Designed miniproteins, single chains. Designs and how they scored, part 35

Each design is a single chain, and the fold is of that chain. pLDDT is the mean over its residues in the fold that is shown.

## One batch from the design tools (miniprotein)

Design m1201
Fold by ESMFold2-Fast:
Structure m1201 (fold): chain A 57 residues (1-57)
Amino acid sequence: GPLSAVAKRLMEKYGLTREDVDELVANPTKETVEKLMKKYGITGDELDKVVVAYVLS
């Protein structure tokens, strides 16, 4: 489905792609979380906000 304005804004702000978020939703492991945090230079709380906005889109 289409992304919400909030999800799009947060993903653009942090540089996260739909593929990255879909990978995390499909494989919600600590390793995947830490990989994405390191790749994008974001905190776990920031990543969680993106995932919540994406899922609620």
Scores: mean pLDDT 82

Design m1202
Fold by ESMFold2-Fast:
Structure m1202 (fold): chain A 91 residues (1-91)
Amino acid sequence: MEEVLKRIDEIIKLLEEAKKTASPEMQKVLDNAIKNLEEIKEQIKKENLPPERALLLVQATIGVLRIHASVAYPDDEELHALLDKMEAIAD
């Protein structure tokens, strides 16, 4: 439980770093991802969701970001590298 919450916090930190160099349009997408991850944290705290299930929800959130980045920002190497780090943390 505590380890999963720490992993989510690390991913949120990477999303905040991505926002610093992102366009205003991409900042909104990243803000939505942060909001979704915060909601997952609250569900874990209230319902004691199994760690594996929580990580699958986190992976799904990152997957949606990857699809968006691949379509809108295919050549943004920094963004894709941050997404790679997020995927590794969620694995």
Scores: mean pLDDT 81

Design m1203
Fold by ESMFold2-Fast:
Structure m1203 (fold): chain A 82 residues (1-82)
Amino acid sequence: EVEKLIEEAKKALEKGDYEKFLVYMTRAGAVLRAEGKEESPFPFLKLIEEARKAISQGDREKARELVEKANKLMDELAKKSK
C-alpha cells in the first residue's frame, strides 16, 4: 500500500505534477502513522517536509532523491515485521 503511494508520487513528480506528488506522499505518511510504523521524531514526515522545500526551489533532482529515501525507509519498516 505505502510502496504504491510512493511509486505514484514518483510518477507525479516526473510529470511535473507537484500537487499530486505531495498528496501521495502525505497519504503514505498517514498510512504509516495509522499502522504504528511512523513514530516521533516522524522520519517520513521529515522527508515530506524536505521534498516540499526542494519543490519550492525547483530542485527536481533533490525531490526525486527524497522519494527514493522514503521508499528505502518503507522497506526498512517492512523488514521489522519479522
Scores: mean pLDDT 72

Design m1204
Fold by ESMFold2-Fast:
Structure m1204 (fold): chain A 66 residues (1-66)
Amino acid sequence: SEEEKRRLAVQATAYAIGAVGALLEGNKDEAERYIKQLEELVKQAKEMGLDTSDLEKILARLKELV
């Protein structure tokens, strides 16, 4: 549903922001937890047939920083 797609997009954005915030504060362990949560959401969104291209690029960049 569109509501479920919106929920996933909002949650993915929250995890991405959380990861960036943790990295800026020097908290690598917290950043890695957010990255793992984002990775699981991207996997779920892909299984639902959603375009995850932008989220995958963000995820790849975040992984390079930890």
Scores: mean pLDDT 84

Design m1205
Fold by ESMFold2-Fast:
Structure m1205 (fold): chain A 63 residues (1-63)
Amino acid sequence: KDAALEALDEARARVEEAVAAGDLTTPVEDYLAFLDELREMLRNDEEIMTTDGVPVRVLDALA
């Protein structure tokens, strides 16, 4: 859990840093929102619905 949360926070910070440096001109709002959603789901031990309609835990999907 902690390692996955740390990796998500690090990825988000790197994207924000690249945007601030002007390296990314493409809108990254959807990607940042996706990372924030995964972080909250992982934090809450929530299940996600797969494309086949089968729920899986976010932690299990990232492991």
Scores: mean pLDDT 61

Design m1206
Fold by ESMFold2-Fast:
Structure m1206 (fold): chain A 67 residues (1-67)
Amino acid sequence: LEEAVKKAIEEMRKLGVSDRAANAAVIGALLGLTEEQIVATLVQMGVPEDVAREAARKVKEIIDEAL
């Protein structure tokens, strides 16, 4: 799980997502939030919608596969 969390954060950094927003997305995925709920959180934190959708999708795929 720790390796999946690190990978998810690294993938979000590649997309230009801040560490603060990346951590929020990972926590959301670990709590079982939907992809759309994670997108909404990232957009509220200032992430562009297209980047937020890509980030939420990747985080969900990585974290869900590790659980």
Scores: mean pLDDT 81

Design m1207
Fold by ESMFold2-Fast:
Structure m1207 (fold): chain A 102 residues (1-102)
Amino acid sequence: MEKIREIAKEILEAALNGDYKKAYEIAMKALEEGIDPVELLEAMEEVALEQLTDEAVKAKVKEIVAHAKAVVPKLKSKESLAQLIVQTAVSIAGLIKQEKAA
């Protein structure tokens, strides 16, 4: 549980910094170590919600994560799962930046 949350923080930090290669490498390593992509997506949601105060922005993060979780069973490679995780992190990072700019 704690380890998954730390990994989720590192992926979101990399996405916030625009370091998509680092975000992908962290996601790939997590999947290679047997971490459940759904649990990782849920941890990313929890970490993002702690940084947000706007309820409408929080709702958008929840929708993004729910959509990503629905796609997980359709993906069969670790590479495609890592890409989904990174795309989700990038979308969340964009919302965090938008709230901070307002």
Scores: mean pLDDT 85

Design m1208
Fold by ESMFold2-Fast:
Structure m1208 (fold): chain A 93 residues (1-93)
Amino acid sequence: MRKSVEFEVEAPVYNEKLKKLVKVKVKVRGIELNEEEAEELKRRLKETEAKYPERVKATKEMMEKASEALGPEAAAVYRITSEGLQRLIEAHK
């Protein structure tokens, strides 16, 4: 079974009642990658970094947070949780 950990990130969401963007803390799940998935992710980040360096920087920062929570040398990706998605929907209203 894969190791997973939950942590919070701030996501900008447009609020219909306030008519502005608000920052919402949402729970995301960090999921441990196997070696094949880690190598594929490294390759994709290298290709994307040439075209969109700001996007890759944000992705690396999120991966670093997930890896710290799983262990200092663990490679991880993050996914929004069902609870986090519900918070984004609530914040939009």
Scores: mean pLDDT 63

Design m1209
Fold by ESMFold2-Fast:
Structure m1209 (fold): chain A 94 residues (1-94)
Amino acid sequence: SLEEEAREAIARARDAAERAREVAKQLEATAKRNPEHRESLLQAAEDARKAAEEAERAIEETEKDLSKVGRAELAAANAEFVAARGEALVEAAE
């Protein structure tokens, strides 16, 4: 059902947003310790924070209108991608 798809998409987007928020914090902390990579790490942190905010917005929109479930799925996928990229940058700098 659309209600079940929306519930799954919202849960995925919530997990992805939390992961992206945590990765943004890790990137900011890594940037403070690695001046030579600061610019790229801070940009990645901003990208991760923005992806989390977009996922959170998509959750709110889907909760109000189930027809927007695809937006939550897309925002979740984007936040997952940005978080994974950020995690790789943290590992490469450490």
Scores: mean pLDDT 90

Design m1210
Fold by ESMFold2-Fast:
Structure m1210 (fold): chain A 64 residues (1-64)
Amino acid sequence: SMEELKKEAEELKEQYREALINEDYDKANELTSQLVKTLQQLGVSSLEINKILMDIRKEAEKEK
């Protein structure tokens, strides 16, 4: 369902943020691919996906 995909996207965002904080870039790259696919299934545009990823990266930098 769309609700399950939204929940999955939020969980992937949290995992991606944690991977970046921990400087686990291999895991962050895998999570990026999964998050992009999930957001595309939700109908999010490429521009919005890039914005989401950029915002998560900025949040992770503030936690270092």
Scores: mean pLDDT 87

Design m1211
Fold by ESMFold2-Fast:
Structure m1211 (fold): chain A 81 residues (1-81)
Amino acid sequence: MSEEELFEEIARELRRFAADPSLSEAARTLFGILAQEIEEGRLSLEELARFLDALAADPSLPADARTAVRRHRERVEAAIA
């Protein structure tokens, strides 16, 4: 997977969370902002990994959302290595 393909896949998943009515408005807003930052090319892989680490550790997010974020973080870490 290319870096560009990885960013696109992660942005798509974050957009799904931003549109998920089971999440809080605050959580949906955060996911929407991060997806926009990715889509506009404002993040490096290292910056994306840091943001995903913070989201995976956020207790205000549902466990399923944190699990999905952690999975994406592991993919980003693999791409950096």
Scores: mean pLDDT 77

Design m1212
Fold by ESMFold2-Fast:
Structure m1212 (fold): chain A 75 residues (1-75)
Amino acid sequence: DAKKRAYESALTRLLLKIQDLVRNNAPSEEIKKGVEELIEYARQIKKDSTDEKVKQAAEGVIKVAEKWKEEIEKA
């Protein structure tokens, strides 16, 4: 499914961007914005997808990313 592949590609790009920001010691606010973008995109996937496995994967990404955001805010 082309739509599923597009979602996976976009999620991978967002994750790699966050990783790049962390490796380059970007400001916490910039890393937080990247994490918020990941959460928003995953929420969009969950709303738009008709595949239960895709919805479950998106929910998992949301929960992990929300935990990352919490840790960034705590630091």
Scores: mean pLDDT 80

Design m1213
Fold by ESMFold2-Fast:
Structure m1213 (fold): chain A 91 residues (1-91)
Amino acid sequence: MARARVTLTLEGGTEDQIGSMAGAAMKAAASVPGVTEVRLTRLGPNQAELEITAPSEEAARRAADAAVKAGIDQGNKHGLKVTAEVEVEPA
């Protein structure tokens, strides 16, 4: 098993925009085959963290990449800068 942590930071967003970004990222991660759990934590007014549990590092990385893409795409729809940080660990 492996875990991935994805931290998404939105510059200049509203609470609704951050919720939309985090929701899109969570949905994308959960849609990757083999992913067993996705947890969303709000870290601050413009920052959210996803913890992804998957059967392998490859599956965890694919889910993290999907989450990052979905989060950035959602932020870009509003003309907002999104930064993403990804950590993948063997479990």
Scores: mean pLDDT 80

Design m1214
Fold by ESMFold2-Fast:
Structure m1214 (fold): chain A 65 residues (1-65)
Amino acid sequence: SLKEQAEALIAQLKALDPTDGKGINRLTVEIYELMKKLPPADASAVYSQLNEVIKEKMKELLAKE
């Protein structure tokens, strides 16, 4: 399903190195494109997961200082 595809992309994003800004941006765009095709409830859940992963990546990046 499209929701499963979005969750798979979120898993790929979570596995990326925090310094791979280009990879993070590319996957984030792909996830947003899938969200446009999801029912509102599923899109909201995916958006919440995406924001949490991005927040974790930012924490990891800052910890390297």
Scores: mean pLDDT 81

Design m1215
Fold by ESMFold2-Fast:
Structure m1215 (fold): chain A 64 residues (1-64)
Amino acid sequence: KSKEEIIESGAKGIAETGTYAGGATAGWQVRKALGEEAAKEMIERAKELGASEEAIKGAEVGAK
């Protein structure tokens, strides 16, 4: 999958699950696969999609 497609899929998943654990898993996976900038872009996209604050917090922690 392309970088952009992975970011979109991850952001959508974060928004749909709405959980801290879901966010943390997505953040960690994208950070490991595509790097820090891609993880940040995914988090910003998830915010645009209306992801819960808990899911966003998880994703930020997981993306370290």
Scores: mean pLDDT 78

Design m1216
Fold by ESMFold2-Fast:
Structure m1216 (fold): chain A 57 residues (1-57)
Amino acid sequence: HHMHHMKKELEEAKKKLEERLKNEWIPDSFRRGIEDSLLTPEEREQRIKEDEERAKK
C-alpha cells in the first residue's frame, strides 16, 4: 500500500488548513467536521465507529 505517501500529503494539507482555521473563529463542532473531511478513508471510518460506540454507551 502507498499509504505513507498519501498520509504525508494529507498531513501537509491538514497543517495548512489548521493554520487558516486558527486565524478564523470556528466552533469546535465545525472544526471537527472539517478535520473529518481531511481524514483518510480508514481514519474517517474509525471516527464514525468511535461516535457510534460513544452513542451506544
Scores: mean pLDDT 67

Design m1217
Fold by ESMFold2-Fast:
Structure m1217 (fold): chain A 85 residues (1-85)
Amino acid sequence: MTWSPEERARIDREVDVALLEIELAVAKITLKNHPDDEEARKEVLEWLKKLRERVKQLQAEGRITPDEAARLLADIDELEAEVKK
């Protein structure tokens, strides 16, 4: 069965947000498990940069809400600050 366009858009948005949250959680766990690894910190920073651009793109496309984007960007900013310590 094919979902209605409205139901599909809602599911796709929920999936997009969940995938971003999973990637952010994995990045945070990676940093926590490798606190003294400069290469791991560099990779996490590059990953966070890509996540930030993806959040902005999804918000611009209307695929996530401004509130969801603001929360995700705040979480990215917090983790980026932790990496820079």
Scores: mean pLDDT 78

Design m1218
Fold by ESMFold2-Fast:
Structure m1218 (fold): chain A 86 residues (1-86)
Amino acid sequence: MPALTPEQAEERARAFVETIDAELDRIGAELVAAGLSPAAAAEIVAAVRETKERLAAAAEARDAEAVQKTLEEFYSRLRAIAAASA
């Protein structure tokens, strides 16, 4: 994957935080409507909140590697939750 500069990592983290923060409750409701269990939807919402906090901290620290790792962990968690809810 392409390496992020510290500025690109900060910008990407901020965009992610802003987008997800605005859409968090709607995403949870839509996941339930799409057929996920309420428990699985709640786990995804919790994962989004945790990722938001970690990205904000990594951006403040200007740690591009931490931003990338946090996003990769988030996507892995989403796959695991989706698989468990099947």
Scores: mean pLDDT 72

Design m1219
Fold by ESMFold2-Fast:
Structure m1219 (fold): chain A 96 residues (1-96)
Amino acid sequence: MEEEEALKKLEELSKELIEKAKEYAKEIEKLPEEEKDAAINKAAAELAPIEKEMIEIVEKHQSEELTKLAVDAIAEALELLTGDKEAIAEERKKLA
């Protein structure tokens, strides 16, 4: 895969990941506090295949630009689900 194709694919996956995270976040907000953690974990599991595909593209190309795009998208999705900016910092460390 050329880097141009990889970039386009990552942008498409990033958009899908963020859109799905926003949908899950809206449903989670409607739940009682005691059910939110379980719902967040379930949403994270449903999003994991998209994140895995993004990581595989990044690992294949070893591009700093592609890595940053994938890390930023995954971090944004996690922030949308949890509201936790600290979780974002930890994910960036793991992917860098």
Scores: mean pLDDT 76

Design m1220
Fold by ESMFold2-Fast:
Structure m1220 (fold): chain A 73 residues (1-73)
Amino acid sequence: GAEELARAIEEAGRAVGVSPETAARETARALQHMFGVEARATTPEGAGRLLAEVGPEKADRAIAGGAIRAADA
């Protein structure tokens, strides 16, 4: 669910040395870039709710893409 996805975003951000808020923003941006939908989040909880709507495969890809973007920031 959304809470589990929020936790995954926080853990991915921690692994690349960024804040939960940065991880959430970059995850939402990755979702927008990969799937062409306007998505914005400033918290892991907000990003988790967005990811819950797109299904597990797209959610996993957005989290990975967000971590890559955050590491490059």
Scores: mean pLDDT 81

Design m1221
Fold by ESMFold2-Fast:
Structure m1221 (fold): chain A 89 residues (1-89)
Amino acid sequence: MAIPEAPEELEVKQLNENLLRVTFRNPTTGQTYAVILDASQNAQAEIRDPNGALIRVELERLNENLWRIRAEAYYQGRLIGQNQTEFEL
């Protein structure tokens, strides 16, 4: 079955006023990753998976209380999967 593998189990936890912990699982490797993003900025982080995939996590503010996290998996320069969630602060 040729469904692109997106980061799974995308969860956001607020650590303090400006810092968010984003956790997700790579379904290809079974590995769980965590990144810290600064909610006062349009923040992004990149993780290289041992299998050569690049996982990009991006934080976007949609309005005064609503934020979006987007997680994208790339392999050999191609987007192979994406997932996103919205949350309130």
Scores: mean pLDDT 72

Design m1222
Fold by ESMFold2-Fast:
Structure m1222 (fold): chain A 96 residues (1-96)
Amino acid sequence: VERFERLAEEYEKLALEYSKKIAEVVDPDTGEKILKLTKEALEAFRSGDRVEEGLKLVDEVVKIAESNPKAKEYGKKLREAVGNAADAYEGIRLAR
């Protein structure tokens, strides 16, 4: 179903954009970690068999973001975008 595929792509793009915004306001090593964890979480949600692992990775990124006042809002938006992407990937799987 094209609608779920489009939603998954849109929310994945938003999640990556928010993770980059968080990376810009933290130290470079922490920024690289955030980008890596976000990508791994999205891959886990796409696979469908590692959803719980993906949720734990997102929790780690959000905790880092919440510790920095400049990143806190982006952490919240990242969690929302990742959740919506995960739901869209499940919709794709259930439509088959």
Scores: mean pLDDT 80

Design m1223
Fold by ESMFold2-Fast:
Structure m1223 (fold): chain A 66 residues (1-66)
Amino acid sequence: KLSEEQWEKLKELILNSPLAITEWRPFFEKAGFTPSDEQIAALRALLDRPNLTLEQLLEEIRKILS
């Protein structure tokens, strides 16, 4: 499960490069978190959703990683 400290670090990384995320691994490595294959699949599916605000995207990412 993603800790609060890991989430804050990941959120900072995403906020600096939200639309350039082609590979999630570097962000998770910097946050000190190892995602499951299921979590990676859910994140890919999330990026296919239209009309998400950045705030909504971050909240959905947090739910997947919790």
Scores: mean pLDDT 71

Design m1224
Fold by ESMFold2-Fast:
Structure m1224 (fold): chain A 86 residues (1-86)
Amino acid sequence: MKLLDEKKVGKYTFKLYQLDENTFAIYYEKDGKKTFIGTVNAKTGEITLNEKYKDLFEVTSEIKGDTLTITVKHKLFGEAKFTVKL
């Protein structure tokens, strides 16, 4: 599992990992606890959210050419945007 990027939003640190050739995983870290938010398909941008946290986070993806942009929005604290070149 390869860490691609991380972004701090308030007291949350959002982290984007590559699991395999087709799968990115999104986590957040708060108070030393790492929590899984969901996955993004690297080819389609399809998002699968962890049911436990789906009411706290909105995740969107957009593919433009060879670039995938993933936006993770916390409903109260703000958003993190990740850009990955495919």
Scores: mean pLDDT 81

Design m1225
Fold by ESMFold2-Fast:
Structure m1225 (fold): chain A 78 residues (1-78)
Amino acid sequence: MEAERALEAAGVKDEMTLEEAIQALGRSPALTPEGAAAVARRLVEKYPGATGDTPISKEELVEILREAIERGEARLVA
């Protein structure tokens, strides 16, 4: 629930490019810069060989954010 709200606050669309997704993570008010960077790193690790133009869904981004939080690499701020 909170992960989805954090991404909505950043203006995440239903479908976007990998580059747009990484930029949206950096704009999220619910993530620290370190947390946003950790999620972006996880996203890149999941799709080796992907370019900035690779399409990614909002649902996929939410899953990766949840995984990063579960691993303690990212946390939501109040």
Scores: mean pLDDT 73

Design m1226
Fold by ESMFold2-Fast:
Structure m1226 (fold): chain A 74 residues (1-74)
Amino acid sequence: SSQQAQQYLQQAQQHIQQGQQALDNGDVQSALQHSRQASDYVEQARRAGAPQSQVDQLMQQVQQVTDQALRQGS
């Protein structure tokens, strides 16, 4: 389902961006919440048939936000 995959990829991208904005504002809790939501959407996109390259790229971005959040405030 290409339509579902695209929607999940868009949701993942939005949450990654929101997580990055939260980090810019020093809101570690919000950043971690958005990373978790983005991770869930990436997994849903993968199951819906999203291209592996897109899944891998977004997973790397989710990991970057998570790692940065953990470095700013455990």
Scores: mean pLDDT 88

Design m1227
Fold by ESMFold2-Fast:
Structure m1227 (fold): chain A 68 residues (1-68)
Amino acid sequence: SQAALEQQIRALSQQAAQALQDGNWAEYRKLMAQIDALLAQIEDPAKRRQLALQVTATLISAIGDQLD
């Protein structure tokens, strides 16, 4: 379902943020590839854009924490 895809994207975004904070670039790239594949399965373009922005916000927060 689309709701299940959204939940998976959010979960993978948290995992990607953690990998980014840990400096695990290989895991981060793998998780981002999975997120991109799931985003492509979101049928509503506006919802896809909104989810992509939420992913970006999660990653920016993680980068901010890393710089502190």
Scores: mean pLDDT 83

Design m1228
Fold by ESMFold2-Fast:
Structure m1228 (fold): chain A 65 residues (1-65)
Amino acid sequence: SDLALGMAMIRAAVLKVMGVIQDIRVEGDELYVTTTIKTQEDADLIEEFKKRAEELGVKITVKVV
């Protein structure tokens, strides 16, 4: 769903502004996110983000660098 992908992208953009996510990319119907996970709080935020995206039916790939 374009709406579901858009909602996930907005949530990813918020995390990027917070410094938790460094890059956001869309490839087909899948959302790619790059993160460093510097703290346990960052890890918890990424796990919640993944869970919410999965609940929307959005395919997400998280790359840790």
Scores: mean pLDDT 84

Design m1229
Fold by ESMFold2-Fast:
Structure m1229 (fold): chain A 79 residues (1-79)
Amino acid sequence: SELEKLKKEIVELGREALEAYRAGDTDRMRQAISRLAELAVKLREKDPELAELVMEFITALGRGDLDRAEELLKKLESL
């Protein structure tokens, strides 16, 4: 389904953002976060809970809270 494809893309982008953060690759991290934010906006009406989890993940990364970002990514993977 389209939703399953979006969930897979979100998980892959989340992993990429975390990897880029750890590598200090700011441009790669910003590109992944930008795409995640676009997907969260699109999902807001269809799946608001998923959109909220994506935005919480972006916020955690922005704060440098890697433990919280990893926890949120695991929640996204379990959906």
Scores: mean pLDDT 86

Design m1230
Fold by ESMFold2-Fast:
Structure m1230 (fold): chain A 87 residues (1-87)
Amino acid sequence: EEFEKLVEEIENRKKELTAQADKEMAQLRAAGDLEGYRRVLARHIVENIELSLLKELGIPYDENETPTERARRLSEATREWFAESRK
């Protein structure tokens, strides 16, 4: 059941990224670095949305992919998914 494994992998990535972001944000908050905190929070929000879209579209997460490459792939896959779903 490939889809089940894909969902598990994406949920595990979400947990890892959330834990990392939370730890980083907590340290920045303790240091009084508001700008750094905002930057990490914004990155985490985007990453979480991207992972949710990958799960929705049934696309595996690629850890070697740049954020820009992932954004392009998600945009293309989303358009293809809607086009296919409307047939």
Scores: mean pLDDT 76

Design m1231
Fold by ESMFold2-Fast:
Structure m1231 (fold): chain A 80 residues (1-80)
Amino acid sequence: KDAIIAVAKELLEKIRAGESMEELIADVEARAKASKDPELQSVLGQLLDEMKKLKEELSEEEAHSHLEFKLKHLIEVLEE
């Protein structure tokens, strides 16, 4: 859980710093490949699929907004 929260918080900071959806997707993909934790790999895989869909269906600004909302929700659920 702590590893997932840490990744979600880092992604939120990158969104706020102005990283593109393409850069964010590449970062999550790299983290999923590097992880030896099956739970983290599964969660990052689901997030990656959703991020790719947001990039294809929405504008960059809308995709960032939706991803930020999802990451905040994920952190809140895991910190409970």
Scores: mean pLDDT 80

Design m1232
Fold by ESMFold2-Fast:
Structure m1232 (fold): chain A 95 residues (1-95)
Amino acid sequence: MDEIVAEIERLLREALGEEEFERLMEEGKRLAAERGLDPEDRKQVLLSLYESGVLEERLKKAGVPEEVIEKIRKLMLELDIEEGVRLLKEAVEKV
């Protein structure tokens, strides 16, 4: 299991509640699909929410504390870096 994805989803559920969390994830699935990514890949869904700015906008609109938003941003950046490293490793292994 991806521990970073699980921690991000846990923080989002705690901050927004289950109903708003499900609405956010559904929006992320649409964004991922529109970008030609897999809407069933939780990493791509979360990164699409983050890269579009929708994640931060929804958290601020819901009145989530800045400390919680910052913690989520740090985890999202870590997830983005890990995916970038994976892609670079695959490219190097083909050379």
Scores: mean pLDDT 77

Design m1233
Fold by ESMFold2-Fast:
Structure m1233 (fold): chain A 64 residues (1-64)
Amino acid sequence: SMDEKIDQYVEQVRQILETETDRSTIQRNITKLVNDFLDEVDDPKAQDELHLRIQEILAQHQRA
């Protein structure tokens, strides 16, 4: 399902944040991941949902 696909991409973002400490590397790897999703999924609602979930994770990662 689309929700499961979004969850898989969100989990990959979490793994990037756990593995990488360099801000530029994190940004590059997340950008690649998002572009892969956009290339595979032509659904604006799904794209918006992925974007929202990534923003929430990034906010939590900053912890301040």
Scores: mean pLDDT 82

Design m1234
Fold by ESMFold2-Fast:
Structure m1234 (fold): chain A 111 residues (1-111)
Amino acid sequence: VKILSVRERVEVHRLDDGSTVVTVTVEAEIYAEEDLEEVTARVEEERELPGSLLGVGAVATVKGKAGEISKVVAEAIATLLAKEASPEQIEEAARLAREAAWRALEEALKA
């Protein structure tokens, strides 16, 4: 499988309860010389940060037809259970969400 292009998008949402959600979307165009059966990969992790707990979940679904360009998407959501998360906590959440999205994509592409 050959990755032709990648686009990343990061969104930060502050919720009314004071928690913060960071969403990372990785969109890739892939080319495969063989048909790719539909594979869904999931990555979940939890990390303790100073003053918060960070939960990260990512999912990627890969499928494709031989000789065609297929668009695949990996989505990761990181939830910070901090009251009014600091910029540093948000930056770390975005970094871990991005890593989780890429791990899910890589695992789906390997199957």
Scores: mean pLDDT 79

Design m1235
Fold by ESMFold2-Fast:
Structure m1235 (fold): chain A 68 residues (1-68)
Amino acid sequence: DEIEKEVRDTLEGKKSKEDSAARKVAEEEVLRRITRERLPVEQLEALRKELIDNKLEELVERAKEREE
């Protein structure tokens, strides 16, 4: 719950830049990885920001391909 809020706060920093669909998928991926890996809080902040940014970029590209 709290982690989700932190992830969303991070995404809000980039609001309007990413697509809603891609942003949501990236958020889920980041949350899954955080929960699975059980990363420490300090590393979570750095990793969240970097993972979200990276995931969004790949998701956007993949979504474009899906539109053939």
Scores: mean pLDDT 59

Design m1236
Fold by ESMFold2-Fast:
Structure m1236 (fold): chain A 84 residues (1-84)
Amino acid sequence: GREEAEQAARLVRAAGEGYRRGPEGAPLYAGGVVGAAGAGFSAGLNGGGREAIEAAREAGREAGPGGRLGGEAAENAARGMEER
């Protein structure tokens, strides 16, 4: 629950920062988006998907375009695991 939500938020912010830096930030952006999806997947698998989705959305709103994309990746992964 909380640990996965905090991890998702951190990775969403990393995606936002990487995107903001442009091509030079591409590894940070890619790692942030993939990591956010992984954190969302883990949260959904463990029944904490809702907390992770809310945390990722909030972080995404604050972190700009790359953060919103990372937040969407976390949300989609968590939601997919919650729906049986």
Scores: mean pLDDT 81

